Designed miniproteins, single chains, continued (4). Designs and how they scored, part 90

Each design is a single chain, and the fold is of that chain. pLDDT is the mean over its residues in the fold that is shown.

## One batch from the design tools (miniprotein)

Design m15323
Fold by ESMFold2-Fast:
Structure m15323 (fold): chain A 101 residues (1-101)
Amino acid sequence: STLTPSHSLEQIANLATAEVLSEIGAAGYEAGKQKGLDAGIAAMIALIPAALARVRERLEALGLSPEQIREVLQAVTEGVVTFVSPEVAAAVRAEVARLLA
């Protein structure tokens, strides 16, 4: 679960996908449990910018090129959207597009 320079881009993307899903999923579960489905979705969406910013910061710290960072963030997007609602998926896609602009 630790990102290191010894990992391939695919391994880095898989680990980053798991970290994003863990972070937003935990918040979504807690809010959803207390306030219902809409609150869970809203909590997941609220954490997406911070979760993806942490991923980007870690990729930059690893010394990845802008092209490699783009590749990893696109792979993380496709991985995350497979496991979340359409509303959360749209928020992930929008934030990654903003980060890659």
Scores: mean pLDDT 84

Design m15324
Fold by ESMFold2-Fast:
Structure m15324 (fold): chain A 62 residues (1-62)
Amino acid sequence: SSMEEEERRRLLLEIFSYEGGARLAEGVSVTLSRKNPEAAEQMRKLAEELRRKAEEVRRRAE
């Protein structure tokens, strides 16, 4: 495969990792929302940050 194909594959894996991390953080936030709202808010912010990072990588992968 070309270097461009390898770079694209790497970027796609980064996108998948960030999106997966965001989903986990969101799930943890929901679980914590009643018992620890402050920790839930921190997890929501983490999920938003990870989604923004995924979008940045996605733009570069195009």
Scores: mean pLDDT 84

Design m15326
Fold by ESMFold2-Fast:
Structure m15326 (fold): chain A 64 residues (1-64)
Amino acid sequence: MKTLLDLLEWLQKNYDLETVQRIGREILEALEKAGLVATATTPIDVIKSLPELSDEVKKIIDEF
């Protein structure tokens, strides 16, 4: 099962540090607003289901 940690590692390989930090922050804020605890083991399917993610972040996660 792919996790938040797996996504962040993939982002670090494919994007610059500033972009990774911005995307990571947006995902963490979206999880917090949904009442969910963000952990390294948070399933990617949970992240993909978040309604408050921007179109930019959704597009990037779809490539993962």
Scores: mean pLDDT 80

Design m15327
Fold by ESMFold2-Fast:
Structure m15327 (fold): chain A 45 residues (1-45)
Amino acid sequence: MEITLLMSRGLRHLDLGLKTGSDEDFDKAYEDFKKAAELLREKQK
């Protein structure tokens, strides 16, 4: 499931951001989570 893949990748970026303090990793985590939420919304159409 694409949503599961996006969530897993987002969690990886979140973990990296927490370890390095990188805003880029936090931004990538947010983008992946947002994309997963958008896919869930689109499935409701």
Scores: mean pLDDT 78

Design m15328
Fold by ESMFold2-Fast:
Structure m15328 (fold): chain A 55 residues (1-55)
Amino acid sequence: MERGREAAERAEEAGRRGDAEAAQKYGTLSASLGDDEGAKRAAEASRRAVAEGAP
């Protein structure tokens, strides 16, 4: 669970800097570690990165 939360935090940080690929990667890691809430937050971070024009 702790590592899942750390992965979610990494995903949010990636989203804030516009790195959609990193945000998705950390989101998948969070989900695989059993942190459903972290996975949800990572998905939001990924969407935000795309919306902010990170391509």
Scores: mean pLDDT 69

Design m15329
Fold by ESMFold2-Fast:
Structure m15329 (fold): chain A 54 residues (1-54)
Amino acid sequence: SMEEARAEGEKLAEEYKKKNPEALAVSVTVTEDKVIVTVDFADFTLATLMPASK
């Protein structure tokens, strides 16, 4: 479900924050199709995509 997908995204965001203390920002965006976890660094951005619907 979208609620479970958001929870997994938030969990992943917390893990990224702990592993990458140098990250400028970590955000979670939920859409109809997917959950996007974005990690912003000074030099680059990482994005992880997960399905939001099942």
Scores: mean pLDDT 75

Design m15330
Fold by ESMFold2-Fast:
Parts: sequence; C-alpha cells; structure tokens
Structure m15330 (fold): chain A 85 residues (1-85)
Amino acid sequence: SHLEKAKELLEKAKELLEEGDLLGAAEKILEALRELLKVAPKSLILELIGLALRVIGLIFEKNPSKEELEEILERLEEIIEEMEK
C-alpha cells in the first residue's frame, strides 16, 4: 500500500539522518510525503503540503538543520498512525 511504502521511506530517512546524510534523508521524506498525498484525507492534505515545503526549504539552506528534519519525520510518523486508525 502507499501507507506501507511511506513507512519504509521514513525508516530509510532515519538511517540517512543517523549517517549524517541530511540531503538523502530529505529526499526520502519527500518521497514518503508523495506516497501519503495519494491516500491522505482532505483534512491532512494542507499539512502534508506544508511539511513538503518545509523540507524543500531545508534543501536550499546552506546549513540544513538535522533537528528540523527529525521534527518533520516525527510529525509524519504521527500522521501515519492517525491514518492507520
């Protein structure tokens, strides 16, 4: 399912963050967001788009924040849990 693919992509993003690959992690988070947007209820679409724009903004920063990527990742895990209920 799209939801399972999003979960797998977020786990890969976590591995990349632990390795210090912030850009690789951001790419996996964006791929997960793309999968979530295919199945998200209308109530979550604007939040998911907002998170995607935050990730894109971080990619264009000279020194992207690992902490902000971790916050985005945690919020996406919460959204996935909400969608599974």
Scores: mean pLDDT 85

Design m15331
Fold by ESMFold2-Fast:
Structure m15331 (fold): chain A 66 residues (1-66)
Amino acid sequence: STRERIIEAAIRLVREKGPGVSTREIAEAAGVSMGTLYRHFPSRSALAAAVAAEEIRKIGEEIDKE
């Protein structure tokens, strides 16, 4: 989904460039407009919360495999 593409782009860019990455860079990397990004994440804090939730979900799945 578009939401998942934005979250994945944010995770990759933060890992590559650190937490100072702009929402514009994230939108460009996800292949979406700024308007589309704001529809899914109305603030930088909303995007950060979604990224944290996705990272926690991945960690939980990996723990259950071992």
Scores: mean pLDDT 75

Design m15332
Fold by ESMFold2-Fast:
Structure m15332 (fold): chain A 80 residues (1-80)
Amino acid sequence: EEEEREEEELERLLEELEKALEEGDWEKAAELINEILIRLHESNLSEETKRRIAERLLEIVEKYAPELVPAVREAIERAL
């Protein structure tokens, strides 16, 4: 119940992040990345679900802002 809701929230944030990056809204994108990482760290999601969401986050960042990949990868490791 709560786990499923948290997964839906994170997937929504990932969609918002992709749109922000497509529009070149770097300030919003950075805020969304930070929110996703905080929610991953604090969530009661399974390790498998967290890893899947983290992989999607990294894939989106690699596509639109590859320069941020090292920082995001480190933050993901810290959040998981």
Scores: mean pLDDT 80

Design m15333
Fold by ESMFold2-Fast:
Structure m15333 (fold): chain A 55 residues (1-55)
Amino acid sequence: SPLELARKAAVYAILKAAVDFAEEHPHLHSPEEIEQLRREAEEAEKEVKELEKKL
């Protein structure tokens, strides 16, 4: 549904912004935290792409 796509896209945008912030400020985050954020962002991106294919 368009609403589900919008919600997943919002989650991806937030995670992408969090990754970008963590990479710009590596002294505020552990390497493990940055890697976990990257994995979560990658998973969210895959969910968005799968929903876009259904449009």
Scores: mean pLDDT 82

Design m15334
Fold by ESMFold2-Fast:
Structure m15334 (fold): chain A 78 residues (1-78)
Amino acid sequence: EEEFEKRKEELLELSKTDPVLASARIVGTVLLGIGYLLDGKYEEAAKAFRTAAEVARSQGDPLADTLEKMAEEAEKKA
């Protein structure tokens, strides 16, 4: 878990300097969140959407607000 969080922070830091990596991170995390929703894992889905929203917001992507609302809806279902 801690090793995963460290790797996550390293990838998030890299995404601040590389817009392609930032876009890949957003897309991958959104797909993961959708997968969790389909599996009924609403808490995990909410965390995934919040992570994607944070990356999108750091890039100035207007999708950040939509991703935050997706996280809120997932939390409401949990």
Scores: mean pLDDT 74

Design m15335
Fold by ESMFold2-Fast:
Structure m15335 (fold): chain A 62 residues (1-62)
Amino acid sequence: SAELEKRAEELIKKAEEAEANGDYETAAKMYLEASMLYMQLGKLDEANELAQRAAELRLKAQ
């Protein structure tokens, strides 16, 4: 739905802002939430890319 797409885009923007500020844990959580919304939309390639980004950021946060 258009609502889910909009929410996912908002989460990505917030994740990008958190990442720019060095808040990798917050960025990872927001990318993962956006990934789950893309899964609901059937956009599996986009969802997988966001999930991989989240995993990479969690490694940097540790």
Scores: mean pLDDT 87

Design m15336
Fold by ESMFold2-Fast:
Structure m15336 (fold): chain A 120 residues (1-120)
Amino acid sequence: SSLHVQVLSRPELDPQGASHLAGGLANRHLIETGKSALVLVQVGDRVIGSLRLAGANVKDVLEPLKPQFPSLRFGGTGGAAQLSLPAAEVDAFVAALEERAAKLPLREASQEEISELLRK
């Protein structure tokens, strides 16, 4: 798969801790493999995630999913986003994103692209 997907349950974390963990794991995967990554951390009934895309803009990928997932919230620029949605929607969201990712020109990130994504 062109997109690495990781889903974790960490009920002991607050939303800020979950966000930091998701971002750190997504960045680690990008550094170690150069591959695009989605990391989702479940905290109770909420999921907080980080998306890193090499070769696509996160807004172009996530904005078209809002009609299907009206509770989806995200912010970001270029290849980097933070997102949240209800835990009950995670399986359907992951499936929809993987289907979209399979049609995108995702590639291995260069060292310069990794450095730029980490600054955001």
Scores: mean pLDDT 84

Design m15337
Fold by ESMFold2-Fast:
Structure m15337 (fold): chain A 70 residues (1-70)
Amino acid sequence: SKKDEIMEEIDKIGLELKELYDKNPEAIQPILEKFNKLYEEAVDSDDVEELEKILEEMKKLLEEAKKKAE
């Protein structure tokens, strides 16, 4: 399903954020907290448009994390 595809992409972003967190926990922790809240929203949603919006926000968080990790 489309939800399964989006959740797979979300899981990949989560793994990348965990790698960045392990390298710099202090800088990444606030971003990881935001990601976890969005993850809960994604799990509870069956609306593909909402899921795509959540995925886009998560991709933005990953970009911010990469900049902060330097």
Scores: mean pLDDT 85

Design m15338
Fold by ESMFold2-Fast:
Structure m15338 (fold): chain A 91 residues (1-91)
Amino acid sequence: DRDEILERLAEVAGIDVETLYEILKKLRELRPEDFEEIEKNFFKDLEKFLKSIEEYEKAGDKERVEEARENARDLVETIKEGLDKALELLK
């Protein structure tokens, strides 16, 4: 379930799931012709990332889990800022 994957990422990153939906909306606006392929690849990579986090949690590696959470938050913020700037250039 796509919504479940996004909710899980939002939980790991400590952000609102609405932020992730906003990013996907901006990606569709920026790359409408390639959006379906980009979205498919994004969710594929995201599932792999979340599986890695589950393995770290299972192993009790709290340091790697926390590092991954911080990296996920930073990545989401960077992508959002980049998309906002790119959309401004289209106007």
Scores: mean pLDDT 74

Design m15339
Fold by ESMFold2-Fast:
Structure m15339 (fold): chain A 66 residues (1-66)
Amino acid sequence: SDERILEGLREGLKLAEERGDVEMIRHIRRQAEELKARSTDPEIRERLEELIREAEKVERQLLEQA
């Protein structure tokens, strides 16, 4: 299920942010981009786009603090 994968990616992003794991954030962003590219559900695509934007923001914040 795309929704189940999306939820796993969201949980993974939260854990990566707590750990300051930039590589994991990048991995999650790539997985979200791949899922968005193959998904035809507009609601799932919108949620994935939001997750991608959140991942980009978190990555930027961590890199600015380093």
Scores: mean pLDDT 85

Design m15340
Fold by ESMFold2-Fast:
Structure m15340 (fold): chain A 78 residues (1-78)
Amino acid sequence: RTALSLKLVDEEENEEFKKYKYELLDAEGNVTLTIEEIIYKDGTKKIKLEDASGPVEFETSKEVGGDAIKVLRVKAAE
């Protein structure tokens, strides 16, 4: 199995949100995926993924209780 390393490379907190930035590294130390997670005070979450194909953004609905969360694909730029 391929060993992947996930590293927290940036953390930001203010009155409106908490932001975490991670890099997924392969066994050679190359960045294969960049992940940004933004958690807003109202419970809305945004996840940004960037790989060799380009960036994609996902938004999750507010938590309504329980473990069921949906990731909604935001329209990609052209």
Scores: mean pLDDT 61

Design m15341
Fold by ESMFold2-Fast:
Structure m15341 (fold): chain A 55 residues (1-55)
Amino acid sequence: MKEEKIKKLVEEATKNADDPVKAAELGKEIAELTKEKLAADSSALAVGGEAKDAP
């Protein structure tokens, strides 16, 4: 699910490249979601049995 949100933010940043402020804000959101996804993937690979996301 987070991957889809990241993809949408990337597309919005690309389409709004003419607005540097908006592009920068979208970039920050993409970075945060990407880090959360990587952390979740790493935990899932190590544990292999999570059914609930950590807040």
Scores: mean pLDDT 69

Design m15342
Fold by ESMFold2-Fast:
Structure m15342 (fold): chain A 102 residues (1-102)
Amino acid sequence: SSSLTLSYTFSGFNFKAYDHYWWAQRPGEPEQWLASISADGSTTSYAPEVAGRATISVDFAKNTLYLNLNNLQPSDTATYYFAAKRVGGGETYWGEGTEVTV
């Protein structure tokens, strides 16, 4: 099986004020949450379909969010989006989609 690394460098001021998320949208389906990491990096959560084969991480020095996805399946064919949601409410930033075919 192959693996995939997705990355997004946040261009906003104060990267640590946001919880970070990865979402996927398969053709003809609604957007699906995959993984989240808290603003301080201490708490991670994963959707059941990627649990055990996905790792979400942040590099605070680079303001970069990563998703590592192992053991790729044809069902992983999707457009992947990052999102950053301000802690305590307020703005949500969405990254541009990255198309992945498995």
Scores: mean pLDDT 83

Design m15344
Fold by ESMFold2-Fast:
Structure m15344 (fold): chain A 80 residues (1-80)
Amino acid sequence: SKEELLAEIREVRDRLVDILNKMAEEGVLTPESLELFQKAAREIVAAIESLKAGDLETARQHIEEARKLVDELEKLYKEK
């Protein structure tokens, strides 16, 4: 549903901001983590644009890709 996708986009966005802030505060940001952050941010933007266009399927694909990138960032953080 559109409401469900909006909630998922917000969740992934909030997780991305949280992990970036934690990594920045601890001084563990690397070129690798910054690249993953930028890719995740682009996927979130693409999900929002697809949702605005009424393309729920494409929006879901982009948010799932963003979720995978956030999961990878969280994994990198836990390994520090």
Scores: mean pLDDT 86

Design m15345
Fold by ESMFold2-Fast:
Order: structure tokens, then sequence, then C-alpha cells
Structure m15345 (fold): chain A 78 residues (1-78)
């Protein structure tokens, strides 16, 4: 099942950014930065939807956007 294999591969590819996003949300909540929490959560939802669809291009796009957003938030919290 090519679609099932694609979803598993995309999920594994996204695992590090999901883990980092969860940690960044925790820090943003502690800092009272609700707008950053919402932005990261929205990107997590879009990435999850792309993975469920087996859309490799969209999944990579949202991995990149999520990584960029996490870096921006981490700079703000530093």
Amino acid sequence: NAMRERRIELYRRAQPVFEKAAETIRKAKQAGKEDYVKKIEDLINKLTDAIRAGNEEEAQKYIDELEKTIKEVEKELS
C-alpha cells in the first residue's frame, strides 16, 4: 500500500519538528505569547492534514514553515 507507506514516511520525517513544536508551544505559553501558540498549532494542523493526504510537497512545505516559525519564536523568547 503505497499511500500507507508514504504517510508513515512523512510522519517519520515530521517527527523532529512536531517534538520541537510541542516544546516551543510550552515555552510560548509560559511567556504568555498566545499568538505564537496559535500560529504553531495552525501549522501543526496543516502539516498533519498534508501527511494524512500523503501529499509530500505540502508536507515538506509545512515542515519548512514550522521550522522557520519555531526559530522566530525561539528568538523572541530568548
Scores: mean pLDDT 87

Design m15346
Fold by ESMFold2-Fast:
Structure m15346 (fold): chain A 58 residues (1-58)
Amino acid sequence: GPARETFEASRPLRDEAFATGRTTAELLGDEERLKLTREIAEKLREIGDEFQAELLAG
């Protein structure tokens, strides 16, 4: 079975689910979506900077 620490690590999400009436999985989904959004934004910025540098080099 999972370690006690794993159960405790999920406690904030469980407490939030209880307080808001949402499921733990739904709250976890929101966090993963934010993570992906940040990663995509960072990649787009990097691509933009690279394109700008190439444009200025010409």
Scores: mean pLDDT 64

Design m15347
Fold by ESMFold2-Fast:
Structure m15347 (fold): chain A 64 residues (1-64)
Amino acid sequence: GASAAREAAARALRAELERRAAQLEKLGVDGTAIVEEAFSLYLETGDREAALALAERLGVRAVT
């Protein structure tokens, strides 16, 4: 149902964010903070692309 689809989408986004965070952690960046901030944006807006864009922006700032 729609509820199960939303839960699956949230899990898929969380897994993608955690994968990106793991790469940043190898560079000494706190990937957990990035995951939590981006996922919170997704929970508030439902906008997956906005959450991924936020995670990318925070990651770039942290490594640059």
Scores: mean pLDDT 80

Design m15348
Fold by ESMFold2-Fast:
Structure m15348 (fold): chain A 61 residues (1-61)
Amino acid sequence: GETATPLEVQQEIARAGRRVTENTPDIRSLTAREILEKMLAELERAGASPAAIARVRAGLA
């Protein structure tokens, strides 16, 4: 069974978004797709749940 709750998934995505914003000074110059790709990379780097990764990946499809 899955170990991540919906709340945990939201928290993982929020942390990834915060890190991407802090580490990307020119975030306003990026497309939504490029921002989502950076968030996906951050989630994978942090070892986020498969559910969090799948949620962000769905936004790229």
Scores: mean pLDDT 76

Design m15349
Fold by ESMFold2-Fast:
Structure m15349 (fold): chain A 61 residues (1-61)
Amino acid sequence: SMEDEMIALQRANLDALIAEIGKTDPELAAELRARVAAARTLEELIAVRDEGVERYHRLHS
């Protein structure tokens, strides 16, 4: 389905983003990877992305 394709794309994009975060903050990266693994919907994956980026900026700004 279109949703399954969007989920697969979002997972790939998140893997790349989390790898980048992990260069500076490997603990946050590990936490975000666990959340991605538990996520079942596109909305959950988007929430992991948005919350992860906000936390990274808060901790590293």
Scores: mean pLDDT 86

Design m15351
Fold by ESMFold2-Fast:
Structure m15351 (fold): chain A 95 residues (1-95)
Amino acid sequence: SETEKRSIELAEESVELAEKALEAAKKGDILAAIGHIIAIIGLLEELRKLKAPKEVIEAAELALRAAVLALQGKFEEAEELLEKARELLKKIKEK
């Protein structure tokens, strides 16, 4: 459905923003990393308003947690959660 496509797009954008937050944090650009985290929070709120499928919301939540871990300097854990978010989105898109 149109709502399902939009929900997947918002979750994909959340993952892309988490990747940008991780790269910003690795470079010490804390303000950019925070900006990306705030954007992910907004996307997650929109997904909840759309009543997105639980798996789509979970992918965005994994992206948010990855971005927060990156801000804390936990880069390996952040990369692991980001990979889980990507794998989940891949499975959702294959349905």
Scores: mean pLDDT 89

Design m15352
Fold by ESMFold2-Fast:
Structure m15352 (fold): chain A 63 residues (1-63)
Amino acid sequence: SAADLAVGLLVHDLGLSREVAERAVRLAQEGGTREEIAEVLRKAGLSDELAERAAEGILRLLS
């Protein structure tokens, strides 16, 4: 699924834990905004720019 692909990219390309990746994807599926998703990713250790791009990527995959 697109959700499984997004989780895989967050874990394997960005080095995030599966728990954080699944939470970010679930937030997107529940109607979370790009900024809300980026905040989860920033708190997990991603830079502001990388978190923003990753959040946009998640939303595009799930659209």
Scores: mean pLDDT 87

Design m15353
Fold by ESMFold2-Fast:
Structure m15353 (fold): chain A 96 residues (1-96)
Amino acid sequence: MDPEKLQLEIDKAMAIIALAVAKVAALHAGDEESVKLAEESIKVIEENPEAAGKMLELVTSKLPALQAALDAKDHEGATKIMRELLEEIKRIAEEA
């Protein structure tokens, strides 16, 4: 396999795993809206693998703030972070 294509597949898998972990945390916190937003973000990443590296960087940058909101049971804060993340992921996909 092409090393460049392999790296994109790895970045895509890592971004999806990070969002899947966030989705499970949101589900455990009872935040159904953040669960839906995480699922939508995963779909955008799956449909736009060429942008996976930029999406992974964005996802990993937002995880600490998202985790803090979920741990505090701040559903509004977690949902806001997830909406901003989805909007930025969509923007990266559109620019790719």
Scores: mean pLDDT 82

Design m15354
Fold by ESMFold2-Fast:
Structure m15354 (fold): chain A 86 residues (1-86)
Amino acid sequence: MKEAEELLEKGKKLYEEGKYEEAAKYYEEALKLKETAEIYLNLGKAYYKLGKYEKAKEYYLKAIKLDPNNEEARENLAEAEGELGA
């Protein structure tokens, strides 16, 4: 859906600018329109940058569920789990 892709791209631009909270809001709006591994991955990355590691972990797991071969999501999940401790 065009609207979901436009929101995802706006979120990515905000993420690149270091505006992680605003990026997360755009990703959440994109997610309401269409669930994709890419949107979940980017939302997880934004929450990781905000220090919200448990929330980042949940979104990385959702990205992996939709795309089990997404190595970036698996690597980022391991980093978030490391921050949370065992």
Scores: mean pLDDT 85

Design m15355
Fold by ESMFold2-Fast:
Structure m15355 (fold): chain A 101 residues (1-101)
Amino acid sequence: MQPAPPVRLTLEVNGKKFEAELLRMEFSGDEARLVLRLLTEAPEIKPGDKLTVTVEVNGRKSAPVELTVLDARRLGDGVLELVISREDAEKLFTAIAEAAR
């Protein structure tokens, strides 16, 4: 058994880029909740914003995927919570699996 490697995300919204580590992804009905640790300062994110996300695992990068933000909340201590659709979360999960090869 190998420990899961850290999942790093480069995210772009409204022409601004930031980096985060994916801490958790939880599915609930037709939505998924992403809990991110910010590695750089995130711009303001609001419902309806489009995120272009590139996943990096052990130095390997995915193709970019587009996610639509349903909700965004800053939890303090550099933690950001995003709600996305299940369909968008499945795209992100596929990108993580591809980068982990």
Scores: mean pLDDT 83

Design m15356
Fold by ESMFold2-Fast:
Parts: C-alpha cells; structure tokens; sequence
Structure m15356 (fold): chain A 56 residues (1-56)
C-alpha cells in the first residue's frame, strides 16, 4: 500500500482541519476520507500539486 508524506499543508486546508500537519504520513484511504473522494484520486491530485510526496 502506498504511503504519502505531507510537504505543504498550507495547500490542503482540509488536511489541516482534520488534524494533519507537515511531515505526517498518510494512506490513500485517509486522504480519501478527508477529501470525500476515492483515495487513489485524492492522493494523485495532492501529489501533482506538490502537497504530498510518496514515501513507500
């Protein structure tokens, strides 16, 4: 299962509102739950915007 680290929480206010911070590691399922979208889609969008980076 891929894991993602938050690099730029200021670009994802939904993650901050859910209690996540810079350097936190998330699964696609956690990202999808916060954004209300399929986790793989949410992860791909945030990675494209430089908000998160794949670490595993």
Amino acid sequence: MPLYRILRPELAPELVAAGYREGDVLSPEEIGRVLGVPGALGAALLEKEGVIERVA
Scores: mean pLDDT 84

Design m15357
Fold by ESMFold2-Fast:
Structure m15357 (fold): chain A 61 residues (1-61)
Amino acid sequence: SDEELEEVRKKILEAIELAKKGEFEKARKILKESYEKYKDDPKSVEMVKLGELRIKAIEKE
């Protein structure tokens, strides 16, 4: 649903901000919790995967 997708988007943005601050464990925990909660919604799962890729990119910087 649109509400679920907006909640996932909000969580992804929070995780990215934590990763930018070096809080990678907290960032990954948020993504994992979002994945587990919305695993049956393909759009939400794809958004979490994009967040994981962004966090990996930040960590390599």
Scores: mean pLDDT 83

Design m15358
Fold by ESMFold2-Fast:
Structure m15358 (fold): chain A 88 residues (1-88)
Amino acid sequence: SKKDEVIKEIIKLLEKIMEAVKNDDFQGIDSVIAELEKLKEKYPEYKEIIDSVINTVRFLYNKYKKGELTKEQVIEILKNIIDRLKSL
């Protein structure tokens, strides 16, 4: 379904963010956030779920940059989000 396609694309982008976090690749994180914004434009019917993911990623990234969350904590939270999305 179109829903399954959108969820699969979100999961792939979240996996790219996890890889960028592991590698301290801040430019890579920003690039993937931009891809999520484009996905929101491509699938306006799913804008609410995509926007929720973008807001969560931006929040985590901000906390990570401020040293308020460790790399391991960010990765664990992203894994939890992916697992939740797989259940949709």
Scores: mean pLDDT 87

Design m15359
Fold by ESMFold2-Fast:
Structure m15359 (fold): chain A 107 residues (1-107)
Amino acid sequence: DVIEKLKKRVAADPDDALLWIDLGLAYYLAGKYEEAVEAFEKAIEVAKRNGDKALAYYYLAKALEKLGKYEEAEEYLKQAEKLLGAPVSQLKIVPDEVILKSLKKIK
């Protein structure tokens, strides 16, 4: 299972923001939105690069929208926009299929 493999990878390298993003995306696609939020929050905490941090903020906001936390989601979308120097609308062109393809590489 992709989630179990990612859990082992983040345990081995807990400072890798992209592994935490991949774990969060795996939870998100599985409908496990609370677990996705936790993984994306870890990604934000350990991210060294503005691009990785912005990506984590974007997906955190998407998971929060699924949980009905719209006000909190809006705040994190603004943080992503600030780090990227680009509108939130630019991030909307990354479809769920692209996320799924990225996760397949971990398998």
Scores: mean pLDDT 79

